# Designs tried in a protein design run: designed miniproteins, single chains, continued (3). Part 57

Each design is a single chain, and the fold is of that chain. pLDDT is the mean over its residues in the fold that is shown.

## One batch from the design tools (miniprotein)

Design m9968
Fold by ESMFold2-Fast:
Structure m9968 (fold): chain A 81 residues (1-81)
Amino acid sequence: MAVARLRIRGATPDAIVAAVNAANNTPGVTDVTLGQRDGVFEIVITAEDEEAAREAARKAEEAALKASGGKAEVEVEVSPA
């Protein structure tokens, strides 16, 4: 198992929803958790392996950037679980 954590700034709620949906639609993803603190959205993706976690994070980042018109700032961290 692996975990991907995305911290997103400057995104609209619609962009966050798009990111969460992209992660949930990635094969091998088992859980997606959304949190918000101090204007930063945190998406935590749990996946079967590191490849699935990285692919889910990539798709979520792409979805957030596309929905925000490139205005969102996305930080990605992937670790084994």
Scores: mean pLDDT 84

Design m9969
Fold by ESMFold2-Fast:
Structure m9969 (fold): chain A 80 residues (1-80)
Amino acid sequence: MYRRVTLTGSAETPAPAGSTVTLRDLDGNVLATSKMDANGNFTLTADVPLDVAIGSLTAKDPNGNAVKLAESDFTEEDVP
């Protein structure tokens, strides 16, 4: 079972607008990708297993730079 979560963040070193941000869990599995805006901001929406803490997720830009996750907003939805 999964829940849908939305994570908002910004890059420490902004990549060009339209650059891909990748969200991964602790095991390195890719959960979601998003495009960065001109200000380095992004929103990632992912289906996360119910036993995985949202705060354990890591986001990186295409150059491997860590991006700061500003806030998580999640909806508890049963995904088959």
Scores: mean pLDDT 67

Design m9970
Fold by ESMFold2-Fast:
Structure m9970 (fold): chain A 110 residues (1-110)
Amino acid sequence: SNNDQARRYTAIAGSYVSSGDVDRGRRYVDIARSLVDPSDYGTQASIYATMAVVYAQMGDHDTARRYVDRARDLLRQSPSSVSGLNRLSVAYERLGDHDTAQQYRQRAQQ
């Protein structure tokens, strides 16, 4: 599915960023963003939260924060999405917001 491809390309982006290739990482996030299915709010939230982690790894905390805000707003439309809750927890942790990360982790565990 397009959402599965968006997840795969986001993972590829993270791998490039981890190896120091920030430019390729950005290109793969752009591809992933174009593939996100707008009808699935929970899946969108999990993908955008994962993109936020990639931008945080780049040191681009401003862009990471925008993606976290987008993921949070999408998760409000699907508040029981375990994948969305888990990915937002990871994204907030990477941004240094440990208290908010713990709240999302607890919600994911119900």
Scores: mean pLDDT 86

Design m9971
Fold by ESMFold2-Fast:
Formats: sequence, C-alpha cells, structure tokens
Structure m9971 (fold): chain A 87 residues (1-87)
Amino acid sequence: SFIEKLKEIKEIILEAEEEFEKAVKAGDYEKAKEILKEWGKKIKEILDKASEEEKKKLVELINSYLDHFSKVYPEFKEIIDEIKAKL
C-alpha cells in the first residue's frame, strides 16, 4: 500500500540522516556521500515495487525532501541531483 511504502521510506530517511550527520561531524565527506548513494539505492528499490500511481506520489514527496536537504547541505547538491535523476 502507499502508506506502508511511505513508512518504509521514512524509516530509511531517518536511519540515513543519523549516519550522515555522524559522518559530517567527523569531517568524513566521502563517507557522507557513500551514505547518500546507498540511501538513494534503497529508496529506488522501494519505488520500483510501487504502482505507477504510488510511485508518482512518492517521487513528488521525495523530491520535496531532497530539495530541502540540498538547501541545508549545499555541499552535497551535486550528489542529491544525481539521486533525483535516478528515481
């Protein structure tokens, strides 16, 4: 269902944010980029299992989140744009 996929996506986001913040605080920007790439891969796997209607709605929500994230972390905008392109 849409709600179950949305919950799964939110859980992936929360886990990735925790790991990402730890990497950024440690100054490990390469690790932070790896976390974002792995996050994007996990999100895509969920989207690939969604119906076309569910996928459209989920992608809109994910794009809104990623737009906000790139404003908070402009250093990672390039990798975020790559993730958005692959969704």
Scores: mean pLDDT 84

Design m9972
Fold by ESMFold2-Fast:
Structure m9972 (fold): chain A 69 residues (1-69)
Amino acid sequence: MKKKISLMAALTAAHMLREDYDTSNPRIKEIAEKLIEAGVSEKLAWAMGNAAVDAGVPGEEAVEVAKEW
């Protein structure tokens, strides 16, 4: 868990810098849309969604962790 969360943080930063969001993956889209509904900016929400899937963090856990950032 701790290892995956650290990887998710690093990947979120990478996606934010490159703006290379995968918008075709329904799992990423679901996470990003939930974060946007919670008040997270669109750019940050998509970066976090991509990073969570890349890091192998479960969708429900990824949404909870991402909301704390």
Scores: mean pLDDT 72

Design m9973
Fold by ESMFold2-Fast:
Structure m9973 (fold): chain A 81 residues (1-81)
Amino acid sequence: SSDEEALKKATAELQEKAKELLEERGPPEDWTPEQYKELAEELIKALEEKAKELEKQGHLKAAEKLREAIKNNREGVEELL
């Protein structure tokens, strides 16, 4: 379906963005707690922006799946802090 294709493309783009953010910060062993928070916040923001983009394109089911991922990631970040 078009939603599945859109979600696959969005997931690939988000994975690429995540790699860029990780490479920018260097090895995780050298990160401060603040850098972990910043990374998590940037990833959540990217997910939210991509979900909005999918909604504008009419891919409501794909957007819902990304919002579920956002909720799960926010809960995980709160536990890490």
Scores: mean pLDDT 73

Design m9974
Fold by ESMFold2-Fast:
Structure m9974 (fold): chain A 100 residues (1-100)
Amino acid sequence: MYAVAVHVTGKATKETAEKIKELIIEALKEAGGEVVKEELTVKDGYFTIRVLAVFESEEKAKAAKEYLLNEVLPKIEKLAKESGGSVDLFEVTVVPAENA
């Protein structure tokens, strides 16, 4: 199994940051991932989102990363910009998950 870790920071309202988090979660689920951790913090108009999803194969995890970067990131950037904010960091990491 493989994990996809998504880390996003930027400027947005809490409402917009929550919509951004949901877009990431939906994209990971549609790609066949199981979302095991989600976090959102908003302070002084700055947000941090962390989402972790587990995939059955490296190929599915890598496909999810490519989909997030190519299709989801532009939508997130547009949403943040339309709310008067920005996306400052969008990081997607694929790592082997240890089988218990």
Scores: mean pLDDT 86

Design m9975
Fold by ESMFold2-Fast:
Structure m9975 (fold): chain A 107 residues (1-107)
Amino acid sequence: SLEDKKKIKEFIKKHFEELLNALRQAGLPDELIEEVKKIYEETLKKIDEAIENGASFDDILNIVKESLEKIRELLRKHGVDPATLEFVEEHLENILKELEDFKKKME
């Protein structure tokens, strides 16, 4: 339903905000945090457009997966240390796992 898709957006928004806070606490440069924030804002815009166009949950999940991959590539390109990358990877995996669990509850 439209309400369920809005709940998914709120869930995604919460997890992206938690990711941004985790990156700040890990001591990433402000410039890099701003680049992650841009990916986050473009992701929310794509989700809004997808919901308005009647997109499925799988369409929304694919938008999120693409965004998380862009964040991963960005961090690798900027030479973020392996321990911080591992921490971020675990956080990204947790977001995807929780989204998949949310989908199962809606099916």
Scores: mean pLDDT 79

Design m9976
Fold by ESMFold2-Fast:
Structure m9976 (fold): chain A 63 residues (1-63)
Amino acid sequence: MSGLELARALVRRELGLSEAQVEELVRMARDGATPAEVRAFARRAGVSPATVSGAIRALRELA
């Protein structure tokens, strides 16, 4: 089990995200995301944009 797998599991649990939403966050962490993409994800996921930005940073640092 990789650090990235653990990070995915923790983000999913803490934010109540689906597996597909966690994979989208991993993509955003790898490829980058605009403020508009962060806001759109936050709206769909039912979390704040600040929470999404924090999750992206955590996933980037663990990859």
Scores: mean pLDDT 78

Design m9977
Fold by ESMFold2-Fast:
Structure m9977 (fold): chain A 69 residues (1-69)
Amino acid sequence: KIEEAAEMVRETLIEAGVHEEIAEAAKEGLLRAKTKEQLESILKQVIEAAPEEAKEKLKKVAEEALKLF
């Protein structure tokens, strides 16, 4: 489910050193997406803003999340 993917994004950002509030905001943004296009747009923004070490893992989570639509 999308909630699992959103939580994985949050955990990945926190593990990479992103502040809890920013990671939580990313999760909330993903949960508010109503279309596949909105979800893809938010995921791209999160990945681009993420620390380099988190980007590959976030891309894999994004691919899995997009399959839910």
Scores: mean pLDDT 79

Design m9978
Fold by ESMFold2-Fast:
Structure m9978 (fold): chain A 65 residues (1-65)
Amino acid sequence: MTKEDLVAELKAALDAGDHSALAAAVRRLLEAGITAEELIALAPDDAEVQTLARQMERGLAARAA
């Protein structure tokens, strides 16, 4: 699965309002090592994806502490 495929899966989950699918998509992004910066670059016009990217970065920082 490519980074673009993972972002497409995330967008599909957001569009569907499926919390389970959204949680799975975010988890796959984190496990694939996708950074907040990469996610923003892959979806520059999507404010919801950009907000999630910032939340992911904060979550990773909190887990690393």
Scores: mean pLDDT 73

Design m9979
Fold by ESMFold2-Fast:
Structure m9979 (fold): chain A 94 residues (1-94)
Amino acid sequence: MPSLAEQIITALENLLSEAEARGAPAETIALIRDTLARVKELAAQGASAEEMLAVVEETLARLRAAGAPEWVITRVEWLLREARRALEKAKAEA
């Protein structure tokens, strides 16, 4: 299976592509793009999955403050929930 970091990056890339395809607000697209770049940089530096998830959680708060479309907020909340479960499972199996 891909690493948790790869799964987070892929989910963010898919979200960015879908947001652009659906015509999400420019600020929403910029926030997703910034988050993806920051998560990729953290992954390249060998940062923990917890550090990557913290960046995504900050982005969720910023998306809510910016009035992002509900479907974007729901997608990010789902991504965080699934990634946290995967992280807990990985720690339990280590």
Scores: mean pLDDT 84

Design m9980
Fold by ESMFold2-Fast:
Structure m9980 (fold): chain A 72 residues (1-72)
Amino acid sequence: SEKAEEAVQFLIDLLAAGKTDEEIREELYKRGYIDEVPENLGEAVLKLRSKYGLTDEQVREIAAAAQARLAA
């Protein structure tokens, strides 16, 4: 869905910008992509999967962006 694509791209952009886990969780909440501030990034991804029906490919894209952030 369009909203799922927006949410995935927004999360990937934050990861690519080097934002912290805390900053990413807060921004997802502020933008209305999640209904409450999650405890960690893993919970945020699970909530996005539940709410927007993320594909395995979209989850892999998020994981790749998160790995790139850690390697920088």
Scores: mean pLDDT 80

Design m9981
Fold by ESMFold2-Fast:
Structure m9981 (fold): chain A 100 residues (1-100)
Amino acid sequence: KSKKEKLLEAVEYLLEKLKETFERNLPKEVAEELIKLLEETTKKIKEEIEKDYKDFEGLLKIWDEFLEEVKKKFPDEPLAIEMVELARELFKDFLEYLEK
């Protein structure tokens, strides 16, 4: 598989796992809003991947914008913020692995 195909599959996997994690661990209304933001964020990331991106900093920037929106909307939900931070680090590690 190409690096692009592997990256798109990783983004889909991350989306599905985070949706499951949010639904199981967060209040319903928080989970629903967070999933909506996550789906919008992953769509932007996929569109950037499809444009044959030159570095992964642009992809991480989209994720960082998502994290800041989560902090703004859910400042009293530390678990939600921690989950998004952890997902960001896992995504970064995967991007670094693909560039080897």
Scores: mean pLDDT 81

Design m9982
Fold by ESMFold2-Fast:
Structure m9982 (fold): chain A 65 residues (1-65)
Amino acid sequence: SEADMLAEVKRRDPELYEALLAKVLASGLPEAVAEQLIAREIAEAGQGDVDRAIANLRARRPYVP
C-alpha cells in the first residue's frame, strides 16, 4: 500500500523523506495533505518497490549534500 511504502522510505531514507516533506510544505499545504501527496509520489516512483522508489526519487531530485 502507499502507506506501507511511505513508512519504509521514512525508515530506510529519512533524509529523502524530510526533503520531500519540506518541498511540499513550502507550497503551503497542510501536513496531512503533504503526507498523502508524498505517499502517492513514492508509489508512482517505485511501482510497489521501495528500493526502486528511493533510487528514482534521488535520481530525479538529488538530495545529496
Scores: mean pLDDT 76

Design m9983
Fold by ESMFold2-Fast:
Structure m9983 (fold): chain A 88 residues (1-88)
Amino acid sequence: EFFEKAVKGDVLERQKKYDSKENALYVLYRYAFEVAAFARSQEEVDLVRKLWALIEENPSLEEMKKFIEEVKPVVDRLRAEGEARLAA
C-alpha cells in the first residue's frame, strides 16, 4: 500500500539507510507522497509525475540516489510550508 511505503521511506531516510534499490525506492515513495500532499504549482505537480515515472523505470541505485539528492530540497521546502500552514 502506498501510505505504508511512504512511512517506511520516512524512517529509512532519517536513518540514512537507502544503500539498496528497495530502500531507495521507499524514499522515492515518501517524496512522491509529500510533494502530492503539499503541491501548489504546476511544476510541483509535474515533479510528482516525474517521480512516478522514475519509480516505474526500474532505475539503478545510483540514478535513484542522484534523484533523491536533486528532489530533497523541494520536498524539505514543501513539507516545512505545509506544516507551517497546518500549525496556523
Scores: mean pLDDT 73

Design m9984
Fold by ESMFold2-Fast:
Structure m9984 (fold): chain A 83 residues (1-83)
Amino acid sequence: MLEYWSEAARAELEALVAEDRARLAALKAEHRGKSLEEVLAAYRAFQAELQEATRARLEALLARHRDTISELAQQALRRAIAR
């Protein structure tokens, strides 16, 4: 069946993705010209922090919007939370 999202759920997910992209872009800009070791250490720390923050936000999004999104959309969110 077709995956569908409520306008509110889609907007909230899009905002989350945009914030994550902005944070990664800022990290890349901040570490421009630094050593590979420093860049890798910063990226590992950032990934761990981002995974925890994103997981909590995705869980909250799923809890708020589960009744207005398809089961397929719910499965997509659960997979994103699990990664």
Scores: mean pLDDT 73

Design m9985
Fold by ESMFold2-Fast:
Structure m9985 (fold): chain A 87 residues (1-87)
Amino acid sequence: IEEAIELLEKGLDLLIEVAEGELKLEAEILLGLLRIVRGVEKITGEPLIDVYIKIAKRALELAEKLDTPKAKEAKELIEKALKLLEE
């Protein structure tokens, strides 16, 4: 699970680097949400896998809207994260 979250963070960081305007803002919001969810999980002790899956799926949709090498790398990282979360 920790590996999946790290891959998601790395993928979102790459998206933020190459995205512009509203796409960049949404990627930043998703990364912020991911960090908040990780904090909540540490406080509650409950795994929030379903929330991570939703974040990953939306991040993947954003990555698919971009046609750059870094966006393709971000997509691969996010897809790997999603597979680890879904088994």
Scores: mean pLDDT 80

Design m9986
Fold by ESMFold2-Fast:
Structure m9986 (fold): chain A 70 residues (1-70)
Amino acid sequence: MEELEKREAELVERIKSLSEEAQKAALEAAAAVQKEAAKTLSGETATPEEEEAAAQRALDAVEAVVKAAE
C-alpha cells in the first residue's frame, strides 16, 4: 500500500499542473475504474490483495490519462 499511496500523491501533484479539463478527465477515469472494482467486489469478501489490485488499476487509469495530457 505504501507504494500505491506514493504513486497517488505523485499523480495528484501532476494532475494539479494540468489544465482544468485534463484534471476532470483524470478524475472521471479514476471514478469509472473504482465503480467497476466496487461492482466486482460487492458480492464477495474482499481480500487485501483484491483491494490493492483495484487501487492499482485506478492509479494506472489515472496515470494513463495524465500521460496523454502531458
Scores: mean pLDDT 70

Design m9987
Fold by ESMFold2-Fast:
Structure m9987 (fold): chain A 80 residues (1-80)
Amino acid sequence: PPVAARLTVRLSDPSQVEAVARAIEEAVRAVPGVLAVTVEVAGPDTLLVYVVAEDREALERAAEAARAVPGVESVEVTVL
């Protein structure tokens, strides 16, 4: 069944927040099985990424795609 989740993304460089947010949105959106992505700036070094995925495997791939983006220090997954 479809899974909704929030990814809490911590950035290594606050000056790159806008560029990293765009890169995460593109990388996560490109993952097969991701149905929806919304990225919010929650702080100077923190992004909230809301993902709707077809299944848990697609959500896991989405989290890995976010972790692979340069400037991402950590990604925490909260299933909604």
Scores: mean pLDDT 86

Design m9988
Fold by ESMFold2-Fast:
Structure m9988 (fold): chain A 70 residues (1-70)
Amino acid sequence: SPEAERRLEQGREAYRRGDYEEAARHFQEAIRLDPTYWEAWLGLASALAALGRNAEAARYGRKADELRSS
């Protein structure tokens, strides 16, 4: 989805700025638009890890890995 891709890029831009909460919101929106978009799950995991939410980060990272191998 072009909209999911735009949200992924917005999340990546926010992550590069250190705006991890904003990054997480954009990655969550990308997932809502395309739940099979493994890069968005990986982005969410990275943003949550940066926020210290390590258990959630690990869970969403596994989801990204599962989708990538499909």
Scores: mean pLDDT 90

Design m9989
Fold by ESMFold2-Fast:
Structure m9989 (fold): chain A 62 residues (1-62)
Amino acid sequence: MVLEGFARDPVAEARALAEKLGLEVTSEEVRTLADGTVVATLRARDPATGEEATIVVTRPGV
């Protein structure tokens, strides 16, 4: 499962999405692009099914 979104605080939003969906966060990565775009990528797991999810939240640059 892949979840995508946009937020001013990408890490906080990605964590909030994982919590809302009952997912267990397994890793967090934050990347800043040359244009100032910030991308938070969280890997998570559904503890009920064992399925992995990727949550990507972006703060757009200029």
Scores: mean pLDDT 81

Design m9990
Fold by ESMFold2-Fast:
Structure m9990 (fold): chain A 61 residues (1-61)
Amino acid sequence: SEEERRQALLDDLIALLEEAPPKFVTREQYRRALTLYAQRRHGVSPEEAERLADEALERIE
């Protein structure tokens, strides 16, 4: 399902943050980095990438 695919993308972003967290100071800088990663790695739109980045950050916090 789309939900299962979305969860897999979130898990990937969470794993990336856990293994090699960005050295950015602000939440906005983290969000930008994750947004770019999602677009490049998974080919999602900028808007969807931002939503995924926000959810990944919520899971980590």
Scores: mean pLDDT 74

Design m9991
Fold by ESMFold2-Fast:
Structure m9991 (fold): chain A 84 residues (1-84)
Amino acid sequence: MAQSSVSAALAAADTAQSLGLTDAAQQGYQLADQAQQLVQQGKNDEATKLALQAVQDILNSMPTVQQQDQVGAAAGRASSQTLS
């Protein structure tokens, strides 16, 4: 479960980077890394909260609804792939 949220955060950060939103992408990567470390420590609830917050922070940094949709779609696909 926490791994799916971490994957979603990484996908969101990758999409932000591809859209030229470097600051949002870097913050997303940092939060995703911290969430992954929490997963390794068994703190899955805290990891999930951090990863989801990273996704929300990236979405809030988007200047257009179209860019928000692209980030949301990428995050959703990453979550699905980690569950399969």
Scores: mean pLDDT 74

Design m9992
Fold by ESMFold2-Fast:
Structure m9992 (fold): chain A 80 residues (1-80)
Amino acid sequence: SSILEKILELVKEAAEKLKDEIIKTMLENLAKGIENGTLTKEELESAIEQLESWLPYLSEEDKEVVEKLIKGLRKELEKM
């Protein structure tokens, strides 16, 4: 699916740029789910909500990365 390919690109790009190891690991696990073709709409919605909940606790550089990721993921979610 072109939607899953785009989500995978966004997740991998964010994981590469992130300094926070917990969020990086979460995104790496999400990427594995996408590569296996098992990502559901509910799983993506849950991941977005979790990322949004972490925003107040992130460094400014990680916050910018995660905000861009959330925006991209929400755009793809609307197509699912």
Scores: mean pLDDT 84

Design m9993
Fold by ESMFold2-Fast:
Structure m9993 (fold): chain A 84 residues (1-84)
Amino acid sequence: TAATKAQLRAELEREIARLRELRAAATSPEAQGLYDEAIAVLEAAIAELDTLDSGAAGFALWVRAGREAARLRREAEEVEKQAN
């Protein structure tokens, strides 16, 4: 539904905001690049979400994009830890 789509978009936007904070705090260029990739994944997911009419398809997209962004965030955190 439109309401579910709006909720999923809000969740993705909140995660993007969090990733931007983490990127701003990162000192490693490699870690910053990984955070940028995670942000791009979620921004692409929001754009795709806006084209979907199915709640199930929207939820599946949110799960897949969230998982990929979380993977990139973990890699960025590990890189940052090794740089410090």
Scores: mean pLDDT 86

Design m9994
Fold by ESMFold2-Fast:
Structure m9994 (fold): chain A 99 residues (1-99)
Amino acid sequence: MTIELSEEEAARLEEIVRENLKEFKERYEKEKPTTAEEKKKLLEEFFDRLIEAIRADERLSEENKEALVAYYEELRDKILSDDELAVKTVEALLEEAEK
C-alpha cells in the first residue's frame, strides 16, 4: 500500500469518515435531491468536508494527511466526472451511513 497508516491513524480516519457520513445523510434527508446534478452537488460537498476534516486533524501525520487528501481529491474528481457513478456513490454512502 502507498499509504501506511498506524492502527491509531486508521481508527481516527474511520471516525472522520463516519462523522462525515452522518452529516451527509442528514443533508440528503433535508434537501431530498432528485436529479443527478443535485446529488452530485451534495456528493461534492461530502468530499470537500472529508478532505478539510483530514487536513485539520491533529492525530494524523502530515505525510499521511497529504497522501489521503491527494487520494480523496482524485477519487472525487473521477466520481463527479460520471453521473451514473456519482448517483451510485450517493446510494452507497447512504447505505454505509446506516451501518
Scores: mean pLDDT 83

Design m9995
Fold by ESMFold2-Fast:
Formats: structure tokens, sequence, C-alpha cells
Structure m9995 (fold): chain A 80 residues (1-80)
């Protein structure tokens, strides 16, 4: 009972919203992994015929001298 009260206090101190938010983020990460796997299967099919559009866009932006920060954001979009 005392140990249960201490656990409840710890959860209250850590804020229930924060715990729920962390759980939601972990769930989103797992969903993004499934989406990435499906996207990889689509990209494998596309590579048989042509290069992925996003990869071409990133290379073109690099040639145009676009900032490394913007290129990094596009690469992160490609991963997600």
Amino acid sequence: SLEEVERMQKEAEENPKEAAFKAAIERLKKMLEKIKKADEELRKHAKENHEPVLDEAIEEMKKLGVSEELIKELEELKKE
C-alpha cells in the first residue's frame, strides 16, 4: 500500500500528461517504422524503372548550393 502510494506520487510528479505524451511518441515511432517499410517496398519497385523523386530533388538542391540545414531537413523527411 505504501509502495503503491509512492508509485502514484512519482507518476503525479512526472505529470500524467508527460507519460501519455511519451507513450504517444513511442506509438508514432512504431507506426513510422511500418510506413518506412512500406515505402521501402515501393521504392524498390520504382528503382527498377527510375530513381526516387526525393533522391533526385536532394541531389539537385545540393548542386544549386542550397544550405546544408535545408538538405538535412529533406533527408529527415525521406527517413520518416
Scores: mean pLDDT 60

Design m9996
Fold by ESMFold2-Fast:
Structure m9996 (fold): chain A 72 residues (1-72)
Amino acid sequence: MEQRKLSARLAGIQAALTMGPERARKLVEAAKKQGVISDEVADELMKGIDEAASLTPEEAQARAAELQKRLS
């Protein structure tokens, strides 16, 4: 459970860094509406996007690297 939440948060941060927070949020909302992800996964993805949006790109990249280490 916790590992899946960390993975979703990492994915949210990476999505925000790659396409910007607004586009990333729209993709998560679409995936949730289509039923391809659970509400819990969607919530963690949104938290990752919001976290990345509150940081500099460099800080968000460092945060993503740290979460990736914890998942490895």
Scores: mean pLDDT 81

Design m9997
Fold by ESMFold2-Fast:
Structure m9997 (fold): chain A 80 residues (1-80)
Amino acid sequence: MPSKEEEIEKLLEEIAKLIDQFRSETDKKKQEELLKKIKEKVKKAISLIKENESLSPEEKETLISLLNDALERLEKLLKS
């Protein structure tokens, strides 16, 4: 079975792929659907990061901050 660390890595890879699809998408409605999927995976990743006792508090804050920053950037692109 994948470890919690492997699950986080897999979610981050899936999020990156969805972000690439979002950036390539020209249809605003499809971008909104992709953003919803990204938000769901980010929420799950943050939950797993918070529960992962192998990560330091500093590592957790860095990862969560990066994920939240990515979401804010995508939301701004969608509103443009």
Scores: mean pLDDT 81

Design m9998
Fold by ESMFold2-Fast:
Structure m9998 (fold): chain A 67 residues (1-67)
Amino acid sequence: SDSQLEEARRTLRQIEELYGEIDLERLVAVGESLGIPAERVREEMKKRGKKGLTAEEAVELLEELLK
């Protein structure tokens, strides 16, 4: 739901503040909290050619996978 995605946004911003960016392992954990399988997150990160994301980029990726 939108409220679950808003909570994920807060979590992703917190991760970015603590660690500078959101790595694959942390993105997988947030994705799993939204019901997104880890394999889908890994494939999308590989497709984008990125090792880390901003909180905004991470939200966009998770929104795309929730469609």
Scores: mean pLDDT 84

Design m9999
Fold by ESMFold2-Fast:
Structure m9999 (fold): chain A 74 residues (1-74)
Amino acid sequence: SIEEMVEELEKKMREAVEEGKKKGLSLEEIEHRIFQIALEAYLEARKTLDEEEVKKFVEKAAEVVNKLLEEARK
């Protein structure tokens, strides 16, 4: 489901933030990883979901990206 895809996206981004901080990556590098994860998820969504479902996924994914960018800055 879209909800499950969004939850997996949040998990992947959270892991990237936690790993990045643990490894001492710059904020720019952590943010880049978040955007890369989002792009990969969007491309997979386009292959598997219809146009309406992709729009719903993108809307929810944008909220997750904003949340994880704020967490990366802490």
Scores: mean pLDDT 85

Design m10000
Fold by ESMFold2-Fast:
Structure m10000 (fold): chain A 56 residues (1-56)
Amino acid sequence: MKVEELESTERETRARAAVHDIKQGVPVSEALKKYGISRKELEEAERDMKAAADQS
């Protein structure tokens, strides 16, 4: 992958990792700071993960 495409994909991956950390008890503010993502990116990742789970 090119660096530019990798960076966009990496932000999505970080948002999903932040959702997992929050589920394990990490505060939202700490997770956002740790992964360098916005609250909107976190909410989008959480919604996408929930949609995927609903198919099972």
Scores: mean pLDDT 73

Design m10001
Fold by ESMFold2-Fast:
Structure m10001 (fold): chain A 70 residues (1-70)
Amino acid sequence: SMTVTLQQAIAAAEEALARGENAEAARRALELATLLLNRDAEGLLALYRRLGHSDEQLAALEKRLAELEA
């Protein structure tokens, strides 16, 4: 399931952080995975806007999130 996959991704990122490997990328991956795991669509969209993603990319993300809930 998506939840199990996200939990595994979070665990892998935490292990990478503990080893000091690519800490910034691992931290960003943890933030993203946590937002997805909690189904925080507004938080996820706010993060994408903050990172400079376009309105077209945000619309595509909203559509994909809706498909995953159906």
Scores: mean pLDDT 63

Design m10002
Fold by ESMFold2-Fast:
Structure m10002 (fold): chain A 75 residues (1-75)
Amino acid sequence: AELALFFAEMVLNYARKVLEEAQKKGNTEAVELAQKAIDYAEKGIRYAKEGRFDEALYYAWKAHELVVKAKEILK
């Protein structure tokens, strides 16, 4: 319950930082991936608050995959 919400919130915070970095570097592909990661992390938070922890973890992990790809493109 709290762990799924915490993980989704941590991924959201990291995705927001990666989006800011991507925007500063002018990398449109990384911006799109980071924005999609934010969307999925917000879905994870929503499902966690509804007590739907399997869905929350699924979307949080999807968000994590996208933000890692965005960060890789920026390096």
Scores: mean pLDDT 86

Design m10003
Fold by ESMFold2-Fast:
Structure m10003 (fold): chain A 68 residues (1-68)
Amino acid sequence: MKITLRAKNETVGEGINEGLLSAEEEGKVKVLERTEYEVVFEVPEEYADAIKAAAEQAQELGWAEVEI
């Protein structure tokens, strides 16, 4: 599953970037493209539901916009 996440500000963007680096090292995601405010990443099926839920929660809280 491919997810695009757009941070609403630089502070949120930094937090997302740190979390994705950790998740990529653990094999939970594969980062395809990264900018200061936007990340495009691929999620293995085994982690898709958990990561999608986290991304949707970030959007609901107004921290980021999610595109799947």
Scores: mean pLDDT 77

